# Designs tried in a protein design run: designed miniproteins, single chains, continued (5). Part 76

Each design is a single chain, and the fold is of that chain. pLDDT is the mean over its residues in the fold that is shown.

## One batch from the design tools (miniprotein)

Design m18628
Fold by ESMFold2-Fast:
Structure m18628 (fold): chain A 82 residues (1-82)
Amino acid sequence: SEIQELMRRATLLEAEMSVLIMHASLKDKKFFERLQKKMEEMQKLYQQMLANRDDLEKVKALVEEMEKLVAEVKEEYEKFLK
């Protein structure tokens, strides 16, 4: 089902975020603290997805927000490496 596919995507996005946050904790404390706020946003989006998993349009919108959040964290990494 489309919802199951979106839920799998959300799980992979959450896993990717967790890896990014873990690596940040090994690099710099202030950088890690900034990214912790993004992880809190990710956790809220994931909880909203679970609460609305019977609503395909809401799940789609929430997964898109999760994808945007991961992209923002990756951009912060690129800025940190420069």
Scores: mean pLDDT 83

Design m18629
Fold by ESMFold2-Fast:
Structure m18629 (fold): chain A 99 residues (1-99)
Amino acid sequence: MERAKELGQRLVDAFEADKEVQERLEKLEEELLNAPEEEQLKTILEAIIEAGKKLGLEREAKIYVAIVAIRKGWEEILEKFEKEVIEEAEKILKELEEA
């Protein structure tokens, strides 16, 4: 439980501290209001990875996105990630299911 919450909070804190990332995410939210929910979520996940790259949190962002992709069964997204990222995401998910 704690590791997934800490990962999410760390990403949120970093994103909120960067004005350019915040402005980009706010604009993205506005542009996605009329898109299908699945496409909205996929676009947001891609934006999270790009924001993570900018802030030096690429690995943490990829792990978070991999957690969501595993839960949704989006293997196409998972194929883009390194094995170590997927293994870490699976460990965090197992901890969430055991709590």
Scores: mean pLDDT 73

Design m18630
Fold by ESMFold2-Fast:
Structure m18630 (fold): chain A 69 residues (1-69)
Amino acid sequence: SVADKARELVEKGMKAANYLIEKDPSKKEEAERILKLVQEAVRASLDPEKFDEAYQKALEEIEKLLKEV
């Protein structure tokens, strides 16, 4: 369900943001960007058509930033 995906994204985003800060404290802005994208996707969960795009965008950014650490 959309709610389950949103919950999973929140958990994944929080873990990724914490991991980035733990590995490199200078990446606070990148961690904040992850959390902002997660929040935008959660807001989009009220509109299923927009949720899939926001969810995918958040996942791709999380994975991209984690590869750079």
Scores: mean pLDDT 79

Design m18631
Fold by ESMFold2-Fast:
Structure m18631 (fold): chain A 74 residues (1-74)
Amino acid sequence: SRQARLQALKSRLLQMISQPISDEEYDALLAEAEELDPALAKALRDYRAARESGDLLAEGEASRRLLDAVLALP
């Protein structure tokens, strides 16, 4: 079900916060988020962009927004 997919996605994203994952796995999570929750997908895209920019303040802000989006999942 869609709810089961969201719960699985939440578990994977919480794991990612404590344990960095591969770019391949991040791309897979982003693709699933784009299908299930557009706000979460935006937070994931913004986090990757901020991380790639090398701006630690932008990365911190994007990280907080991503955590909020993940915690909002069922």
Scores: mean pLDDT 83

Design m18632
Fold by ESMFold2-Fast:
Structure m18632 (fold): chain A 82 residues (1-82)
Amino acid sequence: SSISEPIPEEALEHLKQAIRAAEEGDAEAAYEHALAALEAARGNPAVFEIVRALVAMIAGIAEVAGDHEVARALREAIEEAE
């Protein structure tokens, strides 16, 4: 049994774009790409939980960096996808 399910390339690409948007302080783009990554992972619960954890980690990093709007947008993407 393949226990390590690969994250879909579509989800990985959107995660990369969400990180880029977060680095730019672009809360709207961060939200859109995080939500798209979560949607791309929706077909596999294990993959979805991994992507969700990664988005939550990006949100935590943004909050520590003082970018509260990016952190909020990323958390809103998680809530929308759940």
Scores: mean pLDDT 83

Design m18633
Fold by ESMFold2-Fast:
Structure m18633 (fold): chain A 65 residues (1-65)
Amino acid sequence: DLVEEIKKLSDEMIEAIKKGTPEDKERVRKLTSQLVGLTIRAIGDNDEEAVKTYKEKLKEIEKFE
C-alpha cells in the first residue's frame, strides 16, 4: 500500500528532523531518497491517493525544516 508506506516514511523523516543529531540528518537523507522513489512509483501507477498523501506530508515536513 503506497499510501501507508508514504505516511510511514514521512513520519519517520519528521521524527528524525526533530531529533536533529548527525545520525538523524543522515537518516533524513536516506528517507528522502526512499520517499522520492515511492512518489515516482505512485505517479507511474496513476495512484492519485498516494500522490495526494505525499503532497500533504511534504507540507508537514516543510514545517520542521
Scores: mean pLDDT 80

Design m18634
Fold by ESMFold2-Fast:
Structure m18634 (fold): chain A 77 residues (1-77)
Amino acid sequence: MDKLIEEKIKEFEEALKKHPDDVKYLADKISEILREVKKEGGEDAMRKLADEIIDVIDKMGGDPMLHVHIAVELTIS
C-alpha cells in the first residue's frame, strides 16, 4: 500500500508541475487516484493519500480550490 500511495503522490506532483493552472484537470486527477487507492486499500488508505496530496498542494503552491474538491470526494466516498 505505501508504494502505491507514493506512486500516486508522484503522479499528482508531475500533473501539478505540467498543468499548475488547470484546476479541472488536477481535480479529475485527484478523483482518479483517490478512487484507485480506495479500491486497493479501502477508506483509510484513501484518507492517507488525501492528506499527502493536501501537503503537496500547499508545498507547491497549488490552487486552494483543490482542497475543497478533496473534502467533497472524502464526503461522497
Scores: mean pLDDT 81

Design m18635
Fold by ESMFold2-Fast:
Structure m18635 (fold): chain A 63 residues (1-63)
Amino acid sequence: STVTAVRVTGLKGDPEAAKLAIVRATKASEGASPEEAEKKVREELAAAGNSAESVEAQQIEVP
C-alpha cells in the first residue's frame, strides 16, 4: 500500500497541540495527494497556534 508521509521541521509552539494537529491532518489526508497533505498539515498546525519552517510530503510504499 502507498502511504503519504509528511516531514515537519522547525516546529514552533506547544508540542502537545502540534502532535494533535498533525494526527488530525493525517486522518483528513488519507488518500490525498502529497500536495494536499502538506496543505492540511499547515492548516491544522496554524489552527492549533503552531508553525513550522518546512512541511514536505512524499509517498512511501508500506507492505
Scores: mean pLDDT 76

Design m18636
Fold by ESMFold2-Fast:
Structure m18636 (fold): chain A 69 residues (1-69)
Amino acid sequence: SYIEEGERYLAEGNYEKAAEMYDKAGTLAAILGDKEGLAEALRNAGKVAEAQGNLEKAKRLYERADEIE
């Protein structure tokens, strides 16, 4: 799954590809109306932003995930 691929890239420090995988996961979840999957993708994207030191972006992504669920 895109979430599992994103987790692998994040563990490797490949933040660009991790973000791409989580973006694909979020897009798919949105198309399917899967609110749980969309929130999970947003939280994982927030973890990537935190790893990159972008705390403001991480905060916004976590807040958006919380608003969905």
Scores: mean pLDDT 87

Design m18637
Fold by ESMFold2-Fast:
Structure m18637 (fold): chain A 72 residues (1-72)
Amino acid sequence: MIRVYPRIGQTFETLERAEEIVSRRGGRVLGVTNHLGGISEITLEVPPEHAEEVVEELRKDPLVVDAVIIPP
C-alpha cells in the first residue's frame, strides 16, 4: 500500500490526482482518514511492481507533502 500526505486544505484535489495516477497502474484508492486541523491521509492500493513509480510521481506533485510505501 501507499500512504499520501496532502498539504493542509488540499485533500480533495490530492485525492483526485492520486486516483488518476494509481488507476493507470491497476491500483485504487482505499480510503481517506481525516484528522483535526485539516490534516489527512490518503491510502492507495497499487501492484507492488508499480509502487515505486507511483510514489515518485506523487512526491513530484506540489499538492503532496510526502508519499510512502507501507506494508499491507
Scores: mean pLDDT 81

Design m18638
Fold by ESMFold2-Fast:
Structure m18638 (fold): chain A 58 residues (1-58)
Amino acid sequence: EEEKEAERKKLAEEIADKLLEIGDGIDEGIEAAKEAKKKEGKEAAREAFRAGIEAAAL
């Protein structure tokens, strides 16, 4: 439906703006997740990535 499509576009634009603001923090979160994955595996990687994004977003 057209209304749903408009909502998606608006959300995508807001996400893009947020990514521009916190891009560096996201990159750091990805690096931390890769290091955590080497040691503990996927679950540790998920937590490290999440913490990095939260720090950047907040």
Scores: mean pLDDT 66

Design m18639
Fold by ESMFold2-Fast:
Order: structure tokens, then sequence, then C-alpha cells
Structure m18639 (fold): chain A 61 residues (1-61)
């Protein structure tokens, strides 16, 4: 009897987690605009501070 309840709870949790993971992935995919494949940059690091500013605007909702 307890196993049925535990299984139901686990299935519900797994479904919830999967739904949330899908939602998070969709959100991340929509937010990520970086192109795939290595950037032919001359060993210069992307300006994280500038990127954070733009990301803040996107996350502001």
Amino acid sequence: MKEVEEQARRIAQEQLERAQASLAERKAAGSDEAPDGGLPAPAETPVSTDLLGEEQLKLAA
C-alpha cells in the first residue's frame, strides 16, 4: 500500500521535474543567442559584464 503511494508521488514528482526542466530549457534556449561552433575570436574573452547587463534586461520580465 505504501509503495503505491510512493510510486504515485515519485511519478508526480518526475512529471513535475520534467515539465519544469522542459520549461527551463525552453527559457534558456530563448535567452541564449550565442552562435554554435567556436567563435573565430583572437583569443579575446567575451565581455561578461556587458553580457550580464543584457541578460538582466531579458531576465527582468
Scores: mean pLDDT 59

Design m18640
Fold by ESMFold2-Fast:
Structure m18640 (fold): chain A 65 residues (1-65)
Amino acid sequence: MTPEEKAAIYRVAADLLRVAAEVNRWLAEQGKLDPATADRIVAQSLAGAEELYKKADELEKEARK
């Protein structure tokens, strides 16, 4: 797998974590998930997405050099 392909996969994974955060907020709004639990999951998912975007950027930068 090329660094560019790996970076693309990390970006997709980060996007999926952001979608998961939105879904968990929506479940809390529907009363199907405790708001405190939803907030915790959202915070963890967004932190994970941030780290994956950062890794993708580093891989793309390395691939160009």
Scores: mean pLDDT 82

Design m18641
Fold by ESMFold2-Fast:
Structure m18641 (fold): chain A 60 residues (1-60)
Amino acid sequence: MSIEEIAKKVVERLPELTLEQAKAAVEMTLKGYSAEEIAKTLGISVSTARKAKRIVEELL
């Protein structure tokens, strides 16, 4: 499954994210960044970042 395919599934579950934010969240999760670091980088809530990270980890 490609990064773009995972990002599309993230956006389907978290429509408040753009596809570009979802792609960044996928890449950062794969690099081992925390939900707090993802939230700060993308300008989103830590709660949303934790949900995105969990979805990515489930799809790997």
Scores: mean pLDDT 84

Design m18642
Fold by ESMFold2-Fast:
Structure m18642 (fold): chain A 64 residues (1-64)
Amino acid sequence: SLSQDASRAAGYAIRGVGYQLEGDNKGAAEAYRKAADILLTSQPDDPEAQKLAQKYYEKADELA
């Protein structure tokens, strides 16, 4: 469901923050990419989800 996918995306974003706090930039990048992928897969035509996914991809690219 959409709520379940939103919770999963949020979970990966939180893991991304956790990895950044530990200095694991690679782990953080992978977590942010997964969060972005879930957002685009579950809400492909939602402009807010698309914008948030783009920000997560940009964060991942900066960290990788």
Scores: mean pLDDT 83

Design m18643
Fold by ESMFold2-Fast:
Structure m18643 (fold): chain A 95 residues (1-95)
Amino acid sequence: GEIEKELEKLLEELEELLDKIRKILDEIKKEGKITKEQEEEIEKLFKEAEELLDKAFKLIDENPNVPKELIKRVIALELELIGLEFEYELLKKKV
């Protein structure tokens, strides 16, 4: 349905943001330092990812007929975001 398409689009956008975050974290790990530009970019990407997750959960909450598979995908991406945020905090203490 239309709601499933909206969720799939949000999930695709969220996956792209998480991929960008992973690339920045990989660069930080490789270089052993965080530049101000990398810090500003990654913090912006985290905020954008949180906003997309909030929108996805709101759509799920408002629409009881959302397929369970889409709900599982949203939860999986939330857990990935939490993991990446935790990794970033650890890297800030190490570099």
Scores: mean pLDDT 88

Design m18644
Fold by ESMFold2-Fast:
Structure m18644 (fold): chain A 74 residues (1-74)
Amino acid sequence: SSFEEAKKRALELAEEAAAKMPADASDEQIEQVVLRIMIEVLDELAAKGVKISSEEAQEIANEVREFLLRKREE
């Protein structure tokens, strides 16, 4: 599904971002990374003519945020 494709892409970008993230990244810095990833994913989907709901986009953003917060704790 388009939701599953978007989520997979967002988590791939999150993994790349986590590798470059400082160990002491603030919550604000993590939120900026989430925003950047979501903009990139939504732009890629729009270029393909694919649409996801605002609720689906928020769910993906929440999963990206949780992933980055977990990586900071490692």
Scores: mean pLDDT 86

Design m18645
Fold by ESMFold2-Fast:
Structure m18645 (fold): chain A 88 residues (1-88)
Amino acid sequence: AVAPGVLITAISPAVGATAAAGETLTVTVRNTGNRAAVVQVEFKDEAGNVIAKSAPVTVAPGETATVTATAGAEAATVGEIVVTIEDA
């Protein structure tokens, strides 16, 4: 079986940057593989608390998708970005 070849092409904001209250956080991904993938993104602070979590997004082979999540009511510093990739 061939796993999806999902590449992260852009992240905003970066690790170490502050996500403002209600800010839209984005991860742009490209599926370079030959199978559809389901991508979900979590932005976490340095303590491991979730700042923002996206809905699952299906990315077809050869497609570029922007995965978005909305930050909570208070500003937080991004400590970790977790990208989960599953076969569609």
Scores: mean pLDDT 79

Design m18646
Fold by ESMFold2-Fast:
Structure m18646 (fold): chain A 91 residues (1-91)
Amino acid sequence: SALELAREVVEAARKAVEAAKEGNVKELIAYSLRLIGVGLELLRAAPDNPIAHELVEAGNKAVLAAIRGDIEAAEEYVRKAEELLEKLEAS
């Protein structure tokens, strides 16, 4: 379901940021690729859902910030993705 895919996007974003905080580049890359895959599946499953699109965008921004070493920005984007997931679950 779209909701299950949304949860996977948030989990991948969280784990990518945690890997970056630990300096684990291998895990950061692995979860970044996972997020791209599940994000595309979510957008395909919910093409007309603006919350789903914003959630994927927040996840992508979290990963890009983590890759740049901007952990503070990465954590803020994860928080935004989590808030968007809560809105999607309430719908």
Scores: mean pLDDT 89

Design m18647
Fold by ESMFold2-Fast:
Structure m18647 (fold): chain A 104 residues (1-104)
Amino acid sequence: SVEEDVEKGIEEGKRLFKQKGFEEAVNYALEKLKDVDPTKLSYGIGVLAGVIYEYMKETKAPLSWVVYELIHKYKVPLPYVDRAIEILVEKGYISKGLKQEILK
């Protein structure tokens, strides 16, 4: 299911960030996001969400900085970044509103 693919993506994104670092984890997410299969796209967005979460958690960087890096340095499309953030809020990884704080 889409939910299962997203959750698997989040766990893989978290794992890749911890084991290989931010750049390799983002590049892995970008390769999955190039897929035109809706199932693989959901997984790719999940991976991106997991990477965002672990970057914030390990570095204490604000969400705005992580978004800036993803868009300007790694050229991640804005709609995928927005959807990844929505998923993190919906699943309770980060708070709603202007102070997007880590909750887990």
Scores: mean pLDDT 84

Design m18648
Fold by ESMFold2-Fast:
Structure m18648 (fold): chain A 89 residues (1-89)
Amino acid sequence: SEEEIRLSIYGVQQLLEYSTVLTPEEKASLQKELDSAQEFLDQKNYQLAAEQLVIISDQLQTIGQKKNSKNLVEQAELIKKKAEEILSE
């Protein structure tokens, strides 16, 4: 749903703002990907928005694993699960 995608984008935006694990360069790269998800949502392209959230979650999980951040990995897995649920509708 639109609300679920919007809440997922908000959740990622909060992670990018408050994460001490992510470098400024990683945050900038992920923000660009998040802006694409927001653009798809604004166009009512919910499938592409959800697919973009899966891509973002995979990147966050990879960074979390490399930096041994359990919290970042768990947040990434939650975002991915919600995005995959949207894609399964």
Scores: mean pLDDT 87

Design m18649
Fold by ESMFold2-Fast:
Structure m18649 (fold): chain A 93 residues (1-93)
Amino acid sequence: GMEEARRLLEELRELKEEAKKTTDSEELKRILDRAEELVDRILEVSDDEELIREALRLLIEIAKIALSKTDDLSLINYAIAVILRAIGLELDL
């Protein structure tokens, strides 16, 4: 329902703030994993194009924060893959 999707979107905003506050690559991986799970759930429960677009933009921003803070090649590759997936999904809206 729309109320569930809005709560998940709010949790994404909280994850972005967590990502800003950490420099630990394992913590950034955990945040990015959770952000992907939340976006996948939003895509399952919502047909609202504007809400989906906002969720995808938040996912891109979280991945960019991780990318800017890490020297871990596995996290760099993961963050780039997430950004590319999110851009592809937004273009298909």
Scores: mean pLDDT 89

Design m18650
Fold by ESMFold2-Fast:
Structure m18650 (fold): chain A 71 residues (1-71)
Amino acid sequence: SAEEHLKKGEELEKQGKFDEAVKHYREAIDLAESEEELRRATFHLARLLIKQGKTAEAVRVVKEALDRLEA
């Protein structure tokens, strides 16, 4: 589920496994069934991408989530 991937991403991030955390946050976005799940997963992914210096990718992730929320 989205929540399971979000939790796994947070656990991996705490372990410093950032690339694996990114993958789980992306899966959480893809599996999001509610606006709340989509917002939370998108926030965690964007924050981590910014921390990694991947600002353009973070902007794209947020834009795509906003497009889904405004549909």
Scores: mean pLDDT 83

Design m18651
Fold by ESMFold2-Fast:
Structure m18651 (fold): chain A 81 residues (1-81)
Amino acid sequence: SLAELAARLRALLAQAREAVAAKDVDRFYALMAQIQRLLGEIRRLAEEDPSVRAEAEAVLAEASAEAQAILDAFKAVLEAE
Protein backbone atom coordinates (compact mmCIF):
# COMPACT_ATOMS: atom_id res chain seq x y z
CA SER A 1 0.00 0.00 0.00
CA LEU A 2 1.00 3.65 -0.35
CA ALA A 3 1.00 4.07 3.44
CA GLU A 4 3.37 1.10 3.84
CA LEU A 5 5.70 2.41 1.08
CA ALA A 6 5.64 5.92 2.60
CA ALA A 7 6.48 4.55 6.08
CA ARG A 8 9.42 2.53 4.67
CA LEU A 9 10.63 5.57 2.71
CA ARG A 10 10.51 7.78 5.84
CA ALA A 11 12.48 5.17 7.83
CA LEU A 12 15.15 4.88 5.09
CA LEU A 13 15.48 8.68 4.85
CA ALA A 14 16.02 8.87 8.64
CA GLN A 15 18.65 6.10 8.39
CA ALA A 16 20.36 7.97 5.51
CA ARG A 17 20.63 11.12 7.68
CA GLU A 18 22.14 8.94 10.44
CA ALA A 19 24.65 7.46 7.95
CA VAL A 20 25.69 11.01 6.91
CA ALA A 21 26.19 11.99 10.58
CA ALA A 22 28.26 8.81 11.15
CA LYS A 23 30.24 9.43 7.90
CA ASP A 24 29.33 5.88 6.84
CA VAL A 25 29.76 6.20 3.06
CA ASP A 26 28.97 2.56 2.21
CA ARG A 27 25.77 2.57 4.28
CA PHE A 28 24.76 5.93 2.78
CA TYR A 29 25.06 4.66 -0.82
CA ALA A 30 23.19 1.43 0.03
CA LEU A 31 20.36 3.41 1.68
CA MET A 32 20.13 5.91 -1.20
CA ALA A 33 19.79 3.00 -3.66
CA GLN A 34 16.87 1.62 -1.58
CA ILE A 35 15.30 5.10 -1.41
CA GLN A 36 15.49 5.46 -5.23
CA ARG A 37 13.78 2.05 -5.64
CA LEU A 38 10.94 3.05 -3.28
CA LEU A 39 10.52 6.43 -5.02
CA GLY A 40 10.16 4.50 -8.30
CA GLU A 41 7.54 2.18 -6.77
CA ILE A 42 5.52 5.15 -5.45
CA ARG A 43 5.74 6.90 -8.86
CA ARG A 44 4.39 3.75 -10.56
CA LEU A 45 1.57 3.54 -8.01
CA ALA A 46 0.68 7.22 -8.64
CA GLU A 47 0.53 6.51 -12.41
CA GLU A 48 -1.55 3.31 -12.06
CA ASP A 49 -4.04 4.35 -9.34
CA PRO A 50 -5.78 7.76 -9.70
CA SER A 51 -7.40 7.36 -6.24
CA VAL A 52 -4.00 7.63 -4.47
CA ARG A 53 -2.27 9.91 -7.02
CA ALA A 54 -2.52 13.18 -5.04
CA GLU A 55 -1.31 11.52 -1.81
CA ALA A 56 1.50 9.71 -3.67
CA GLU A 57 2.60 12.97 -5.36
CA ALA A 58 2.68 14.71 -1.94
CA VAL A 59 4.81 11.86 -0.51
CA LEU A 60 7.16 12.06 -3.52
CA ALA A 61 7.54 15.85 -3.20
CA GLU A 62 8.34 15.68 0.54
CA ALA A 63 10.68 12.69 0.12
CA SER A 64 12.51 14.29 -2.86
CA ALA A 65 13.08 17.50 -0.86
CA GLU A 66 14.39 15.50 2.14
CA ALA A 67 16.60 13.30 -0.11
CA GLN A 68 18.09 16.44 -1.70
CA ALA A 69 18.79 17.94 1.77
CA ILE A 70 20.48 14.67 2.79
CA LEU A 71 22.58 14.65 -0.43
CA ASP A 72 23.61 18.27 0.20
CA ALA A 73 24.60 17.38 3.80
CA PHE A 74 26.61 14.39 2.51
CA LYS A 75 28.46 16.57 -0.02
CA ALA A 76 29.28 19.05 2.78
CA VAL A 77 30.72 16.21 4.90
CA LEU A 78 32.89 15.02 1.98
CA GLU A 79 34.10 18.60 1.25
CA ALA A 80 35.05 19.08 4.93
CA GLU A 81 37.22 15.93 4.89
Scores: mean pLDDT 85

Design m18652
Fold by ESMFold2-Fast:
Structure m18652 (fold): chain A 64 residues (1-64)
Amino acid sequence: SDRALQLIQQALQLARQAIQLGNLGLASQAVRLALQARDLIKQGDIDRAIQLAQQAIQIAQQGL
């Protein structure tokens, strides 16, 4: 799950940058997906956590 945690942290960092650029909607969506990925790690669903974290990264990058 180290990979999933790293992807979640990356998504949150990119979402912070999107907030600074005024893209609050994309940042909010990315944060929600990253938090859902974290919850999936707690449930042991690592593969779905990785997928959601990657989606969060892609959405946050659209806000850059």
Scores: mean pLDDT 86

Design m18653
Fold by ESMFold2-Fast:
Structure m18653 (fold): chain A 56 residues (1-56)
Amino acid sequence: GVEEALRRARDALAAARALRNEEGEKHAQIGVEAAEKGDAESAERHVRLASEALGG
């Protein structure tokens, strides 16, 4: 759901920032914005892209 996607996007954003991974941060940030707008599908897609950029 949207709340779970938002939590995952925020976790990915924190991880990307800690690792200074610019690509991961951009995807995670879009994921947060999508979840805040109620788009769980877009949020989950961008969380996946952020996770891939972070190496898993």
Scores: mean pLDDT 85

Design m18654
Fold by ESMFold2-Fast:
Parts: C-alpha cells; structure tokens; sequence
Structure m18654 (fold): chain A 70 residues (1-70)
C-alpha cells in the first residue's frame, strides 16, 4: 500500500468514527476489519514516515475508544 493510499484509508476511518453512533452493524464491522488491517502488515507500516505512523496509531486508538463507548 502506498503512503497516499494509507492516508486516504485513515481519512475514511476517521470520518466513520466521527459518526460511529449512527453506523450500521455492517459499517461497524468494516471499521473493525480496517483497524485490524492497519496492524496486519507491520513491515509495510515501517516503510511510512514517522508522522504517518503516528496518525495511524491515533486512528487505531480512536476506533478502540469508539468501540468501547458503544
């Protein structure tokens, strides 16, 4: 995955998390799957710059918080 593709994916997840309370069960499952995919390829993540890696970690934390609050 390119850095641009990774950033676009983070933006999509952030937008879904912002409206997490109104998401369907299928949309919530998609968020959980995407969160898992960020962690499934650590070698690819290690090729990204430090700022992009921190952004991914921040988005994963936001997903975890939204799931725990639901």
Amino acid sequence: MTEQEEIALVDRVDAMVDRYRSLSDIERAMVAITRGSFLANPKALATLDAATQERIRATVRRVDEAMEAA
Scores: mean pLDDT 75

Design m18655
Fold by ESMFold2-Fast:
Structure m18655 (fold): chain A 108 residues (1-108)
Amino acid sequence: DVEEEFRELMKEYLEELKKNIEEGKSNVEKGRELTERLEKLAEELEEDVILLIVAEEFVELLEEYPEKIEKSEVEEMLKKLEELNKKKPTEKIKELIEKLKKFLEKLK
């Protein structure tokens, strides 16, 4: 299942980002390899599915390391999810939108 493979690879990418944050090191090569693999899998998935998986991992990273995420990145993700919610509303999308709005209030 390409969707499940993409989801697991996205989690691996998030764990690599967390490790780089915690160790103060940048593993650019590993990040690039993971990104290339994610892009290849994304070719077989609908954009809406990709956005939802990316948004779930983005919110997890934001909850653990809010100081490492720029306000503009949170605003861009929120806009994309709000557009997706207009097209295909689900409880999961609403939950992610509410979490992003709550974080934007804290970043004042």
Scores: mean pLDDT 79

Design m18656
Fold by ESMFold2-Fast:
Structure m18656 (fold): chain A 69 residues (1-69)
Amino acid sequence: SLEEIRRILEEAGLSEEDIEGILKAAEQLKNLSGAAADTLLGLMRRELRELGLSEEDIERVLAAARKLL
């Protein structure tokens, strides 16, 4: 759920602006499938790394995001 993603990002210490950006991207997954969904998940992974999340936290966020598909 988006709430699960928000919780992980809040625990990781992200700003509200950065959290809202990631949640907006995750919301788009509800309208995507297949290669398009995989592409967005890959872009989210890159953004989360740039924001300084650990690989463990990135994996948790992406697992929660996949539940939106």
Scores: mean pLDDT 84

Design m18657
Fold by ESMFold2-Fast:
Structure m18657 (fold): chain A 79 residues (1-79)
Amino acid sequence: NSSSLISQGQQLKQTGQQLAQMNSDNPQVKSLANQSVQYANTGISYANSGNTSSAQSYVSQSQRLLDQAGDLVAQQWNS
C-alpha cells in the first residue's frame, strides 16, 4: 500500500544519506548511495500521488542501488 511504500522509501532515503556521508571519500559508494536517495524520493512522490505501481518500482530500484553500495563497502574492507 502507499503508506508502506512511503515508510520504506523514507527508511531507504535515511540509510542512503547516512551511507553517502560515511563514505564521502569513496566516489563510487557515494554515487550509488546518492542515486538510491533520489530513487527513494521519487518513489515517495509516486506513493503520495497514489501511483503504487511506480512507487514500488522506484523503491525497489532504490533498495538495489543501496545493496550495491553496501557490497562495495564490504568488498573494500575484505580486500
Scores: mean pLDDT 86

Design m18658
Fold by ESMFold2-Fast:
Structure m18658 (fold): chain A 56 residues (1-56)
Amino acid sequence: DDAADIKAFSDHLKRIDAQMETADDFTKEILAGVRELILAVAKTVFGKTEDEILAA
């Protein structure tokens, strides 16, 4: 369920990954922590793996 919400999380994680490519070192560390937290929440809420979330 919640396929649209999973896709929104997927898009958000991919956007963070893109932002990390151009960010300074301090911002990269913050973004990495935020990404890990968002992924952990999404995995818990939807019961999906990272691969399943990112495949959306």
Scores: mean pLDDT 81

Design m18659
Fold by ESMFold2-Fast:
Structure m18659 (fold): chain A 68 residues (1-68)
Amino acid sequence: MAEQRFEEELRSRADEDGKVTIETAAEVITRMTGVSKQEALELLRKLDKNGDGKITIDEAVEAFRSLL
């Protein structure tokens, strides 16, 4: 249930490519998990293999799941 709400919130904030910024994903993760924004940003940056500062919803969900 938490994962589905997380996905829906990110989808509402996604750009035309279906991606969200690392900043946006970190904000949602910190609100839902209680980890610090810095910790969430570091986790998401490790998943940003292409270095574009953006992450897919699937990648963000995996990061969120790893914190539960």
Scores: mean pLDDT 77

Design m18660
Fold by ESMFold2-Fast:
Structure m18660 (fold): chain A 91 residues (1-91)
Amino acid sequence: MEEFEKIRKYNKEILELSKKALEAAQNGDEETAVEYIKKLTEVSLEGAKISKAHGQAGAATLENIAKQVSKYPNVKKAAEEGAKKIREALK
């Protein structure tokens, strides 16, 4: 039962941070978008400690954000670096 609550909380945090990062980027606030990407990376690294699937979901979310923010190079770089860091932690 505790595992289901952790999964639900994790998925909600990942989704909320993803939305906030994309909204900030679309509004031209790259600095705020990068901060949300960093938070998403930290949450995903903590998720990776719970299970490989949690870490994989976080990395995939960051990889997807990087594709959506290709026009915003600093945000794209932060998302790609975050995803790489999570993938490295899962080795």
Scores: mean pLDDT 82

Design m18661
Fold by ESMFold2-Fast:
Structure m18661 (fold): chain A 75 residues (1-75)
Amino acid sequence: SITIRQANDRISQARSYYDQGDYSSAIQLLQQTIDDAIRQRNISILRRVRDTYTTLTGDPNSGRVNYIDDIINHL
């Protein structure tokens, strides 16, 4: 199972990939974190990933943010 610390480490790594222009690696790592959080029903990790996408894209209504909000509302 994923801990909050491990999720934060993955988010930091994904931010680094994004800053380097490696969007595919960043997205894959964030999606893996979402999948682990869904399995554990860990809304705190899902919200952290949501906030990360908002920060990276500058758009709180982006498709990826809406996707995560939909997951949170249905857990």
Scores: mean pLDDT 84

Design m18662
Fold by ESMFold2-Fast:
Structure m18662 (fold): chain A 125 residues (1-125)
Amino acid sequence: MPRLRILVADGDIDAVAELSRKIARVLGEEAQVERAFSGEEALELVREKRPDIVFVDERLAGMSGLEVIREIRRERPETVVVMISGNRDQSFIDRALEAGADAYLLKPASDEELRAVVEEARARR
């Protein structure tokens, strides 16, 4: 199978490291992971690397996670976009989905939730 390109966008370096390790454990050599710590960096990497999946936290430096999701939907509608956050507020979850997120995952994401996102991305290839 072709290697999945995954981008993790989160202002928290430890959160990026933990999700990246989980991706490596669940997908192994099937995934290439890029990292972004700001909304602007995330959008630059989306344009340059054309990831299959983007994980976006709500609290990015610069642009908000919701603004990043809207811009990805405008430029790259085929990209699977997942908001990953500790925010359990239903109104915020609804806003993320309305912004164009394909899924919303609560931190910490389970291995099963991660595999479901991967299957969706593979179906869009």
Scores: mean pLDDT 83

Design m18663
Fold by ESMFold2-Fast:
Structure m18663 (fold): chain A 81 residues (1-81)
Amino acid sequence: DPVLERVREIIEKHKLTPEQLRRILNGDLTPEEAKNLPPELKELLKLVAFAKYAELFGEVTEETRRGEEVVRALEKLLKDL
C-alpha cells in the first residue's frame, strides 16, 4: 500500500510518538502546534480533516479519498506501536 508506506516514512523521519499520532488522527492540536508542524505533517493533518469532513457529510472527492487512506494508515501504524 503506497499510502501506508509513505505515512510510515513520514512518521519514522519525524520520530513521532504514539501520543503525537493519536493527536494528529483526532485533530487534537492547537492552531499554534499545527502551524509549527513540518510541511509533511501539515499535509497529513489536512488530509485527516478531509476524511472527517467526508464522514460527516458523505462527500466523496479526491481529497476525502486521500484523507481516508491516510486515516487508515495512521490507525494501522498506531496499532503496531
Scores: mean pLDDT 75

